# Designed miniproteins, single chains, part 110

Each design is a single chain, and the fold is of that chain. pLDDT is the mean over its residues in the fold that is shown.

## One batch from the design tools (miniprotein)

Design m3836
Fold by ESMFold2-Fast:
Structure m3836 (fold): chain A 79 residues (1-79)
Amino acid sequence: SAAEEAKKLAEEALRLAMEMMKSGKVTEEDIKRFDELIDQARKLLEDPSISKEEKLEVEILLGLARIAYGVALLIASRN
């Protein structure tokens, strides 16, 4: 379903951001991939068949991914 695919993309974005945090390095390729994952998940959330609960779950995952990404950028700026 669109909801399951959006959730998978959001989880992949969070995983990528956490890997960037762990490495202390953020590459242009990582930035591009992260943005692509977020954009794809957001587009899938436009599907009107997605329930309010499913949408909220994906929104929470995207929020966590954004927080982790921000922390990764902060760590990388100190290296």
Scores: mean pLDDT 88

Design m3837
Fold by ESMFold2-Fast:
Structure m3837 (fold): chain A 118 residues (1-118)
Amino acid sequence: MNPEVALAMTKLPAAVQASITDELIPAFELAKVPKGVALTMKVQPALDLALLKALLESDLSTEEKAKVLSGHFVFRSHLTHELTPEQVAEAVERLLSIASKPLEEVIREAIRLAQELS
């Protein structure tokens, strides 16, 4: 997990942080190790979605959220330059469109997918 995303998670309720750290990340690592890069590609998007939902529900300012998104490994892997304010606004709008599910449900689905692939 990226240090910037981990820092953002410290702003979340302890129960949500524990679900990500104690359940989701271990399930991800177990799924990744025995079956290689292909399973990492399947599990990684679910982990990224859970972390992005956690970021959206955090008490961070818009500027802090933008900085974390720029540093997040999903955005970093797709970016060759810094995000413009317009790109940040578009990314936030897209993330808000996904915000129809409770965070706990997103985390549960991510854990299930990681365990199914383990």
Scores: mean pLDDT 49

Design m3838
Fold by ESMFold2-Fast:
Structure m3838 (fold): chain A 75 residues (1-75)
Amino acid sequence: SSRQRFLDQLAEILRETNERLSKATSQEQKNQIIDETEKRLAALLEEAARVDPEFAADLQIFIDSVKDQFAKLKA
């Protein structure tokens, strides 16, 4: 299903981000990884909104929670 595909893409983005963050040795590197991840999440959400607006609304809530966690890591 399209929903499962979006969830798989979300899981992959977060898995890759976690791996990159674990290897980051500076705050500047962490900030760059977070910024790149937020762009990828925004693109995923935009695609989901075109295909399944109801699912995209739920996905938005989850992504907003992830962004809040990222904001705390940027400080």
Scores: mean pLDDT 89

Design m3839
Fold by ESMFold2-Fast:
Structure m3839 (fold): chain A 100 residues (1-100)
Amino acid sequence: SEEEKKKLIQLIEEATGIIEEALDIVKKRHPEFKSTLDEMKAYIKEKKAKLIKLAEENLEKAKEEALELLGLVIDFLKKMNAPKEIIEKLQKIKEEIKEL
């Protein structure tokens, strides 16, 4: 539905903003990983644009891809000891996408 599409796009935008902030925090704590984290940030920005376009064309596939990407990002941020509050916010967004 149009409402589900708008909600998914909103959640994708919110999640990517939180992810970018998390990557900047990790980069400050681990400057040795700056290059890799900058590449991840660029990848997340490109994936955001593709997922928003996909949500307009195929909501179910966009939801599936967003959930897979969020799962991978959450696992990575946990391994990098990102703040618990940020991980909890991303997990909440993942649940909201599942409920669409």
Scores: mean pLDDT 89

Design m3840
Fold by ESMFold2-Fast:
Structure m3840 (fold): chain A 95 residues (1-95)
Amino acid sequence: ELDELYDEIVGEGKIDDPASLAAMLVVATATTFGFSEEEWLEFLRTWKELKEFAISKGYEEKKAILLATQAAIYLVTGDLSGVSEEALKLIKEYE
């Protein structure tokens, strides 16, 4: 799950830069779901909006990146696997 990957990478201090974390999670999502060009554009737009929304709700930037990634995957693909309860709450508040 993305939560486990986040805890492993961020908790171990492997990635402390939010931009690097975002790039890693976005690429992992792409390679997992095999997005078309249209799905990629929708994912990136949704992801950016959800990240900014999460930050506006008081989430720390790295956590906002994780939640936005999980939420954007669900909104684009309908796949709930790996979507945390916290990310589902973010989606509900975003609607």
Scores: mean pLDDT 73

Design m3841
Fold by ESMFold2-Fast:
Formats: C-alpha cells, sequence, structure tokens
Structure m3841 (fold): chain A 84 residues (1-84)
C-alpha cells in the first residue's frame, strides 16, 4: 500500500516536471518572438506578436497543469508519510 502510494506520487512528480519544462520553453518562445517583433517591419511584427500570444496562453496552461500535478504529488506524499 505505501509502495503503491509512493509509486503514484513519483508518476505525478514526473508529470509536474514535464509540464513545468514545457511551460519554460513556451515562456522563452514568447520572449524571443517579442524581441524579434521589435526588429522587423510592422507587417512581420504582427506575425511574431501573434505567435507570442499563443506562446503565452500555452505557457499559462502548462504552468496550471504543472501546479495541479505538484499539488496531487504533495497530497499523496503526505498520505504515504502518515501511513508509516
Amino acid sequence: MIEELRRQAQELLRQYVSYYSAASINKSGKDTNLLLAKRVSPEMAKVFEEQAKIDEETYKENLKKAEEYYKKYKELEEQAKKLE
């Protein structure tokens, strides 16, 4: 039972790391696109600004998912600790 809870917690931790890493990539993409938008024509700037908005929305969604998985991970770790 305790081994099962710890195994489930470890899987949730892996999901947290995965979504957090994805969020970090999206944030970097947003920052890069906003920098490029400042250096190009107004017509091309709109393309980079649109991509930056998509990157920001994806960043927020991935960050929210990461936080949800981390919360579930902590709840299972606390349950496993109480059963010791």
Scores: mean pLDDT 85

Design m3842
Fold by ESMFold2-Fast:
Structure m3842 (fold): chain A 96 residues (1-96)
Amino acid sequence: STSALYERLANSEREERRRLIEELARELAEKLKNAPEEERKHAAEAAKEIGEELGRPELGEKMAEAILNATEENVEKAAELLAELAEHALELEEAR
């Protein structure tokens, strides 16, 4: 239901948008936990790059580490960090 979540995100108010981002982040974290090691490595590299581009390299690095060490605790942490990155990206978009 990732595409359905994106569609609702585009048409939602700020508070609902935050909730949808958290739900999307959790779904993506669960998928990454069950992904092959090579896929997780690529996702971790992408997380670092996105963090750097958004001016939050510390969030990207933490998310990358959580993705590479895929445990139940790290999946939840990755979802939290992804939600923070997504919210920050939306704030940057609003500033333009």
Scores: mean pLDDT 66

Design m3843
Fold by ESMFold2-Fast:
Structure m3843 (fold): chain A 90 residues (1-90)
Amino acid sequence: SVREKVLEVIEEVIKLIKEAKEKGEISEDDAELLISQFENLKKVIEKASDEEVKELAKEFIEEVKSLIPTFDEETKEKLEELIKKLEKAL
């Protein structure tokens, strides 16, 4: 389902942020804030309608795109791939 695909991509983005934190690419405070925000988004999406999921996914895509320039090249490429995968599913 679209919901399952969105939840999968959010989880993978959270994993990349955790890895970026461990590499010193992003501050611990910034990483924890983003992780908390995206974990809360997962909870909202689990209970949302299919139409609401699509709108929330679009907002998530724009937010991640705004963050991409702040990461190292390897993390950027992985984030861009995940976002392209999600855009194709919508």
Scores: mean pLDDT 86

Design m3844
Fold by ESMFold2-Fast:
Structure m3844 (fold): chain A 97 residues (1-97)
Amino acid sequence: MKELLELTFELIRAAAAGDLEKAEELGEEIVEKAKTASPLAVEIAAGLLHSSAVMLAIAGKFESAEVLERTAGRIEGLSEEETEERIESLRELGERV
């Protein structure tokens, strides 16, 4: 639980810094930890990732935003189609600001 949230903050920091390699590594750890985490911990982590993805997309850091959104979708158990739709929305948002 605490470990999942701590990893989530580390992922957001790596993504914000543009360290995509580290962000992808942390994303895989988060997906693994989420399998045994409480539903509340997963909901909080996913919410933080979605919100941070929006902020990074607005900041022009689309590749970082995509890593966060894909990680959020995976821990929430979203379909690939729903995750891709969210990523496309982030791309459109980033291009408009």
Scores: mean pLDDT 83

Design m3845
Fold by ESMFold2-Fast:
Structure m3845 (fold): chain A 91 residues (1-91)
Amino acid sequence: STAELVRRGQASTDREEIEQLAARLTALQVAQALENPEVVAPAELAARLREEADLLETELKWTRLAAFLRELAALVEAGAPAEVFRELARE
């Protein structure tokens, strides 16, 4: 019981750190994609972000990261400039 709680706590801490890193890297990748729109159209980029969010939520149960990717997709669809995503990648 106690050992299981400790193991769950460590797994939760590692997961939070990984989710934060993944969120920052994804925001940076979105910024880079928007700086090269001839490679990926914004609508296609937003669709890919939503698809990845669904996989993260259903397969891995990474609900917070999935919610963040959906927010990124909404910002892309709203026409947010690359600088917005670069700022998100730093924070």
Scores: mean pLDDT 77

Design m3846
Fold by ESMFold2-Fast:
Structure m3846 (fold): chain A 100 residues (1-100)
Amino acid sequence: DDELKEQLYKLAYRAILAADAVIGLAENGLLSKEVEEIAKRAKELAEKAIEAVEKGDLESAKKLLAEVAALLEQILREGDLNDDAKAALQALIDEIKAAV
C-alpha cells in the first residue's frame, strides 16, 4: 500500500501541474475560458486526491483521480493543444486509468 500511496500522490501532483499549465495558457488567451474552468476543476479534484492519500483513504483518492482523468480527456477534446501537449496529457490520463 505504501507503493500505491506514492504512485497516487505522484499522479495527483502531475495532474495539478498539467492543470496549472492549461490554466496559464487560457489566462494568456491561448485557450478558451471554458477549457480554463475544466482545468480549474481538475486541479481542485487532484488537490482533494492528495488530501485523501495523506489521510490513507486510497479508495477516495482513486475515485477523485478517475474524475480528474475524465476532465483531462475533456481538455484533450475541447482544448486547441499542440501535438506535444496532447501526447503528454494522454500519457498522464493512461497512467491514471491504469492506477485506478
Scores: mean pLDDT 90

Design m3847
Fold by ESMFold2-Fast:
Structure m3847 (fold): chain A 77 residues (1-77)
Amino acid sequence: NDKRIKELKKKIEEKAKRAKKLIEEGKRDEARRELEEVALLLDEISDITGDPEYRGKALGIAVHIAFGDLEGALEIA
């Protein structure tokens, strides 16, 4: 569904921008929460589209978060 995918992509963009600002402000726990939500939104796009690229991005973000690499997670987002 094109409309739903556009809405999800807009939410991802807004949350990624939020996470970037939070990292710059040293608010790393809040930035992690925003990036975790980006990963969940990418999983939802993967479920709608069947495109493995979105699932791969979601997993990449989750792995970087697990290793404390919020900057790497943001680069994938």
Scores: mean pLDDT 89

Design m3848
Fold by ESMFold2-Fast:
Formats: C-alpha cells, sequence, structure tokens
Structure m3848 (fold): chain A 72 residues (1-72)
C-alpha cells in the first residue's frame, strides 16, 4: 500500500512521514509500480550511504530520479 511504501521510504531514506508519503504518491502518479518504488528506495538508500548524502531533500530527489528512470 501507499502507507507501507511511505513507511519504508521514511525508514530507509530518513524522510519525514509527510515527505515520504508525498514522494511515493508522486512516483505512483508518474507510473512507477510498487515493486519499482521498493527498488528505488533500496537503490537511493545505498547510493546516499556511499556518496555521503545526508540531507533528506537530496535523498528524496535521488529516490525520485531513480524511480522515474525505472519507469522507462
Amino acid sequence: SLEELAELAAEKLGLSREMAEAVVRNALANGASPEQIREAIERAAEKAKKEGITDPKQRAVLFMSIALELTE
């Protein structure tokens, strides 16, 4: 569900619940499947860790970029 995906994004990316829900909803609206959203959360979390990205807004942008790429 949207709520489960938002909780995962908040946990893995360090986003507020409100921001996590907004970015997940936006990804769904742009055609991302729940499976693609989970993949984007995991990839964004790993990349943020490797590159030292700690800002929640930058992590949200990274997630959205990956999620949209997966819909291509």
Scores: mean pLDDT 86

Design m3849
Fold by ESMFold2-Fast:
Structure m3849 (fold): chain A 72 residues (1-72)
Amino acid sequence: MADELVEEARRAAEAALPRVEEYLQREEGLSPEEARALAERAAERFVAEAEKLAATGTEEAFAKVKEAIAAL
């Protein structure tokens, strides 16, 4: 289940990339290249944090990851 939750987080982050890139370009005035780089780094950090939380195997950690995914 922990691995499945991390996969869910990764898919959610990947699905959010185009939206985050568009937001950064429109609201922050970043170039397409800068927006992509920032979005990719944010996605990597999101997945890494989800992996760390899921590794604890606690209900609380799982709830936090699910909440973060829902917020995307």
Scores: mean pLDDT 79

Design m3850
Fold by ESMFold2-Fast:
Structure m3850 (fold): chain A 65 residues (1-65)
Amino acid sequence: TSKLTGLAIRAVGLGLESGTKLEVKISNNEIHVSGRVETEEERKALEELREEAEKLGIKFTLTIE
């Protein structure tokens, strides 16, 4: 399993766990997560994934309401 796929699976898992309305899109070693979060804890979890992705050289974009 690639690191990109692992990060994408974790992003989807966060949405399912918290009931967050998230979409995850993958293209050309980029991950784009969009949707709505209700709590700061959900936002922080997504920001932590973004930081991990950056350390791995993977572009991670958040478009969250």
Scores: mean pLDDT 74

Design m3851
Fold by ESMFold2-Fast:
Structure m3851 (fold): chain A 70 residues (1-70)
Amino acid sequence: SLLERVKELIKKYKLSAEDVITLAKAARAGASAEAIAAATGVPAEDIAELLEEAGSGEALADAVVEAYSL
């Protein structure tokens, strides 16, 4: 699921609370995979895959918030 993929990404890249907030905000604002990657340090390819799975930046942002809150 998208939620499990986001959880694995946070774990794999050891994202801080600030990185997770930045990811969620940038995705919700409709930023490109490259812009989100530059802001968070996550590879653009991995962000692009999550955006495609989510279908929108808003849906990705919602999944990121849910993943971090659980």
Scores: mean pLDDT 84

Design m3852
Fold by ESMFold2-Fast:
Structure m3852 (fold): chain A 59 residues (1-59)
Amino acid sequence: KEEIREKAYKLALEKGLSEGKAKQFAEIVATESPDLALLLAVEVLGIPEEVAREIIEEV
């Protein structure tokens, strides 16, 4: 979980997400299933679907 959270956070920052959004997204990716993480990233955090999907695939 910690490795996934750290990797997702760094990837989100590289994609241009704010520090706050990157942290929230990393937590979601680390704790939820990939399909639910994608849904929450788009609906709750307002992250573009393509960006969220790319990061989820990398972790």
Scores: mean pLDDT 81

Design m3853
Fold by ESMFold2-Fast:
Structure m3853 (fold): chain A 77 residues (1-77)
Amino acid sequence: SLRDEVIEKVKEMANKSLEEFEKTLQEIREKLLGVSLDEAREIMLDAITEMVKLKVPKEKLSLLYKAFQETLRELRA
């Protein structure tokens, strides 16, 4: 499922460089733009929960939040 794919990608990015993390977030963003607002929001909340559980640096969490906020803004337009 898209949810499982997004969660897997986010977990893989936990230990990657900030540049690689940003690139992967853009790929995730593009996929999420193809689903409903409700489905995207649910996937985003699950992805955030997994990153928090993995205790990733605040800088990576900030980038994740920014990418998700931009995606939600576009889906609402």
Scores: mean pLDDT 81

Design m3854
Fold by ESMFold2-Fast:
Structure m3854 (fold): chain A 65 residues (1-65)
Amino acid sequence: SAGVEAALREYANYEEFYERAFEGAYRGVKEITKNKEVSEEEIKEMAEKLAKILVDTTRFVAERI
């Protein structure tokens, strides 16, 4: 059961990390694009992609340590 508990905890931690990453990416993309004709939908899509890249890269590195 220790392995299952560790996996569930890791999953929850990555979900929290994704949420924080999305918030940071959203603010960053919005600031960078403030003088450009981009929709809120495009800003959100970019932020989602950036957050996913950050989380996926962090998982990849963590698995190799």
Scores: mean pLDDT 82

Design m3855
Fold by ESMFold2-Fast:
Structure m3855 (fold): chain A 83 residues (1-83)
Amino acid sequence: SLEEFVERVEKFIRDLAEKYGLPEEGDKAVERIRKLYEEAVKQGLSDEEIRRLIGQEALRAVNEIRSKALKMKRAEKLGLPVP
């Protein structure tokens, strides 16, 4: 179902964020996805349109989490404060 798809995406993002030591970023991304899902349903978008929107937001979240994790690892190597 659409709900199962959204739950799977949320779990994937949370698990990824935890793996990179950024659970707060995962929580923020999941909140954005939930809000996007609720608004899309209210607007009467099709399941296919909602899946596309959620997928695009999930990809953005994944890229943001990975980018932040890489920046933190580089800071550690340079002896800079890790955020």
Scores: mean pLDDT 85

Design m3856
Fold by ESMFold2-Fast:
Structure m3856 (fold): chain A 77 residues (1-77)
Amino acid sequence: MEEEIIDKIEEEAQRRILEIAFDRRLSPEQKRALIEEVIKEAKKKLLELGVSEEKAEETARKLQDAADNLLASVEAA
């Protein structure tokens, strides 16, 4: 049950991160700032839904690591 909530919020955040990463109108700095806001909103949403601080923080780190890898791949292209 809790994992289903985490998965749904993670999927939504990942979708938004992909949109930001592939937006050619945004600078690398703007992309990083917007991705940070997406991750912050995802963490806030998890906490509001009763997910523990520890699990919300783990999810935020996982999203950040994925975003960093994605941005590195997009910038290398």
Scores: mean pLDDT 81

Design m3857
Fold by ESMFold2-Fast:
Structure m3857 (fold): chain A 77 residues (1-77)
Amino acid sequence: MTGQVTVRAVVRGPDPVTLTVQVDGVEKATLTLAPGEHEVTLTVEAKDVSPENVELVVSGMGPDTVIESLRIDVKEV
């Protein structure tokens, strides 16, 4: 199935944040978000793509950096 994943994030601090998009534990994309407001839309392929099986994994965050908001929206295409 083809799914569309929209990641919305607000990152505050001096350092970027790395996010990995996974579907059923399989890595599909990696995003590096600089400080600021972000809206990123990705197309992913998996057997099933739904809000229940899509996960964001946060990594590479600096000590003075915070994620003020993080939202994920998933749509079947």
Scores: mean pLDDT 78

Design m3858
Fold by ESMFold2-Fast:
Structure m3858 (fold): chain A 99 residues (1-99)
Amino acid sequence: GEAIKEALLELLREGAEEARQYAEQARRQGDLDSAEQAEKQAKTLERIAEAVEKAPPTVEAIFEAITEVLTKETGDEEVARRTARLLLEEAERRARERA
């Protein structure tokens, strides 16, 4: 529902910001490979958030939105579906804590 969608958007935006901060820290330490990977992670999380924001507030629509973005980014539908399930489970936990 709407509460799960809101919790998920917050989770994704927090994750993207953390990834960007990690990328900056890695760059300062000269770890350019880790910085690049973290920056790619931040961009992926931002794309997922954009797709989720446009999706109807149903579990099915949100799951398909996440899975579509991750399948395009990774080329692996099984990894995409597993990751989408984990993100939804965490969003559901956060939504329940606020209810």
Scores: mean pLDDT 85

Design m3859
Fold by ESMFold2-Fast:
Structure m3859 (fold): chain A 83 residues (1-83)
Amino acid sequence: SLEAQIAELEARHRALVAELDALLAQPEVDEERVRELVEEIIETVLRGHELKMQLAAPEEQQHAAAVLPQILAELKEALEALE
């Protein structure tokens, strides 16, 4: 179901963020792995947003439309900073 797909993406997103936090806590950071994780996080955010918008109330859709561009910009900026 659509709801099951959203739940799976949210679980995946949480796992990726936890892995990223663990990698960034290491004294020697694997920049290649960090880049891969940030790219996967961006993909899960985009797909999750698409699916959530199909189920969301109009008020939630308006809020998400305002917040998503900022979240994506911050993630892309973090990815560029690894270069």
Scores: mean pLDDT 74

Design m3860
Fold by ESMFold2-Fast:
Structure m3860 (fold): chain A 91 residues (1-91)
Amino acid sequence: EDEEILARVEEVREELERLEAELREAIAAKDVEAARRAAERLLALLGEVLSPEELARARATLLGALGQAALAAGDLERAAALFAEARALAA
């Protein structure tokens, strides 16, 4: 049981590292859609290992990063919505 859980945690860590790299690349490219997809997959994996409070903080951080990417791309409406969601979770 415990070894199976540890193996799953290791698999999640490897996938998290890959998704974090994809997210950083998408943000640098100002590709908001690619960044959103990477963030959604990252949050799905984090939901398997984090507490609800930790997951809410992770979601707030990712929404903030997506908001910055949207702002950099000139999508002010999407950026405002993403930042509002991030603040609601971080408050």
Scores: mean pLDDT 76

Design m3861
Fold by ESMFold2-Fast:
Structure m3861 (fold): chain A 80 residues (1-80)
Amino acid sequence: MTPEELELLRKMGLALLAYGHRVGAEAFRAFADEVEARGLSPREVMEEIARRLGVSVEEAVREGERILEELEKKAKELAE
């Protein structure tokens, strides 16, 4: 993969994290099934998440980054 493709996949992962956090596991599973059935590209996945959340792609990625930071903090707290 090119560095550009890896960055796109990283951003898609963050957007997916934001989506899963907002909609919960059942709705996330349904969305994952739809992504596979429709053959959506990483960019199309991010655009669909942004549309469903009512935010921009950039906002969805930023929300995912904030959630990841919060999860990392909680994981460190739960280690004790």
Scores: mean pLDDT 81

Design m3862
Fold by ESMFold2-Fast:
Structure m3862 (fold): chain A 68 residues (1-68)
Amino acid sequence: IPSLQEVVDGLTKQGEEAAKKKDLSRVETLAGLLDYVALMAAGLGDFDLAERAREAVKKLKEAAKEIK
């Protein structure tokens, strides 16, 4: 079973790859999943992981704005 940290790292990497390919729908989907995982991490008391996931969401949303 992957740890929640492994899930955050995997989704972040996939989001960065999708942004490089300019796949807007995939970037938006992965940002939404990371946002959900951030809520789960915060609910478990892992605020460091929650903040890491939110920072990844911010970067993906910024990348999505550059993809027309």
Scores: mean pLDDT 82

Design m3863
Fold by ESMFold2-Fast:
Structure m3863 (fold): chain A 83 residues (1-83)
Amino acid sequence: ADDEAYELLLKAIEALKSGNYDEATRLVLQAAELVPPEVREKVKELIEKYGPTKGVLTNAIILLASALPVEKAREILKKVEDL
């Protein structure tokens, strides 16, 4: 589950870099299904309340990374800096 969520977040970051916000949103929501309900609900609330903008999707990715092992979270945060 953590490995699948990590791979989905890497793909979401690449989709954001290419300006493909629809694909990034789909990948973020798929990753959310693989994390604990508390984090999943916060991600869904962010997207529902503010819409799938670059800033919202970036914050959703950071929130999802917080549910991953430290090494995977650090790699996601490092790649998010490139956004």
Scores: mean pLDDT 86

Design m3864
Fold by ESMFold2-Fast:
Structure m3864 (fold): chain A 89 residues (1-89)
Amino acid sequence: AVKTETITVSRVASGEQTLTLTVKAPSADTEVKVEVELESGISLKVETKRLPDGTFQFTVKVPKEAAYNAETGEYAVLLKVTVTITTYP
């Protein structure tokens, strides 16, 4: 049987920056997917790299124009990060 677990977290990012998330896979038969969305529902591109220790490193670049708050004069991005872990039998 295929088991799927989903974890959703919120992150705030200021300006243009690169965010890195590291996820440890429980086993070799595990697939990890990371999706990052703006509060508006716009999906950001996530780059995936597998490290030598078997962990997955996910990198997303947040563009500075993605969430300019005109009231505060700051670039603040609320990110919805969804991590989906699928374990195969």
Scores: mean pLDDT 66

Design m3865
Fold by ESMFold2-Fast:
Structure m3865 (fold): chain A 80 residues (1-80)
Amino acid sequence: SADQRVQELIQQTQEAIGRIKEAYKAGDLKALAQAYLEAAEKIQKVLEEGDLDDSVKQELQKSIQYAKKKAEEIQKQLAE
């Protein structure tokens, strides 16, 4: 069902957040940037497939923007 797919996407998003923490602890900036981009992608899918409250949608949109911005900042550091 749609609800089941949304729950699976939420779980995948939590796993992506776990990968961010792991990459940060390892000092792997390339992996960290990739983990942020993956998290943004999974959150975007939750927004598209979920019948969510407007307040929740706004929080998820902010999380997507935050993750993308962090990935961009890290990518700029790697280019130096």
Scores: mean pLDDT 79

Design m3866
Fold by ESMFold2-Fast:
Structure m3866 (fold): chain A 92 residues (1-92)
Amino acid sequence: MEEARAKFAEAKALASTLSDAEREALEAATRAALQAADDAIAARAPVEEILAALDAAAEAVRAADVDERGKRAVLLALEAAKAQAEEVARAE
């Protein structure tokens, strides 16, 4: 999950063109998404539940009142987090 955190940091940097309010909303959404994924993995949830949590986070990002450019960056980070969750599940 360290790679997912790095991708969220990258998404935040890419969203630097957003207003301060939009940037704060984006940060809140990405933090919640990463926390949900970490919690599911820590609980040894089935990969299906982890992916469902990440999908719910992606929907929250899409619903956020921010520019589509910022949303796209975060959605790419969430896609990377899904790949990491599948990798962990496959390794176990």
Scores: mean pLDDT 66

Design m3867
Fold by ESMFold2-Fast:
Structure m3867 (fold): chain A 95 residues (1-95)
Amino acid sequence: NLNKIVSELESARNAIEKEKVIRKTKNAQTLLSMIDTAIEKAKKGKLTVGDLEDILESILGLIDYYTSFKIDTPNLEKAAEHVKNALKLLEENKK
């Protein structure tokens, strides 16, 4: 199910690129880089639970930050859902 994990991570990447609030920020560049690295690791069979947890923590941290200012980040929430799906798939396959 590595193909499903890659698909979920690519969907998360697309969601981050669509988030207008962060689209030109260093935080967006860092998240996209982390996801691109995770996709390459997945293709090589080297993706870890920790890799996905780090990405998820970074996305959730940005959601919390913007929510504290009453700014909605619906595409970051979609990205978090895709990363959670990838994490669940990785844990179920590597148990």
Scores: mean pLDDT 84

Design m3868
Fold by ESMFold2-Fast:
Structure m3868 (fold): chain A 98 residues (1-98)
Amino acid sequence: MEEKKKEVQEFLTRGYLALLDVAEVNRKERLGTLTEEDRKLREEKEQEALEGLYITELMIIERFKVGPQGQAEAEKLYAQLNEEGKRIYEKILELLKE
């Protein structure tokens, strides 16, 4: 149990930090201060940030959107996850059953 919680926490923390990095790069782009290093950082972090957002949205849907629209949104988001993201989401579903 604790191992599953730790893996989920580590995955979400990584995604959250990646999201902050991407958000800062996007802010620099809006201000016209974007550098080549910023562009490379965004490319490296974009997928991790998206995975974290998708997992968070899936958890929100599971908790608050139990109707047909919520199910359709969950299926679409799940399809966007890579293998690691799908594995983490499956662990979250197992934790929710306990």
Scores: mean pLDDT 78

Design m3869
Fold by ESMFold2-Fast:
Structure m3869 (fold): chain A 74 residues (1-74)
Amino acid sequence: SELIELLEKILEYLKKLKSESVPEVEKILDLVKAGDIEGLKKKYNYTVSDEEFIEEMTEIAKKILEEIEKLLKE
């Protein structure tokens, strides 16, 4: 899963940065790995289909990773 790979890479960067967001991202990754898309949709108040939700989360994860990599260059 592209989303799982992106979340794992984000989590590795956040752990290196000692980010307070590590526990939140770990919970999201656990829910995605478990296939609990309903729990994630409820958490973020999404009303779209599970497929559309995964597509949107994947695009958000790509943007987050790009911003983290940009910050590390400064």
Scores: mean pLDDT 78

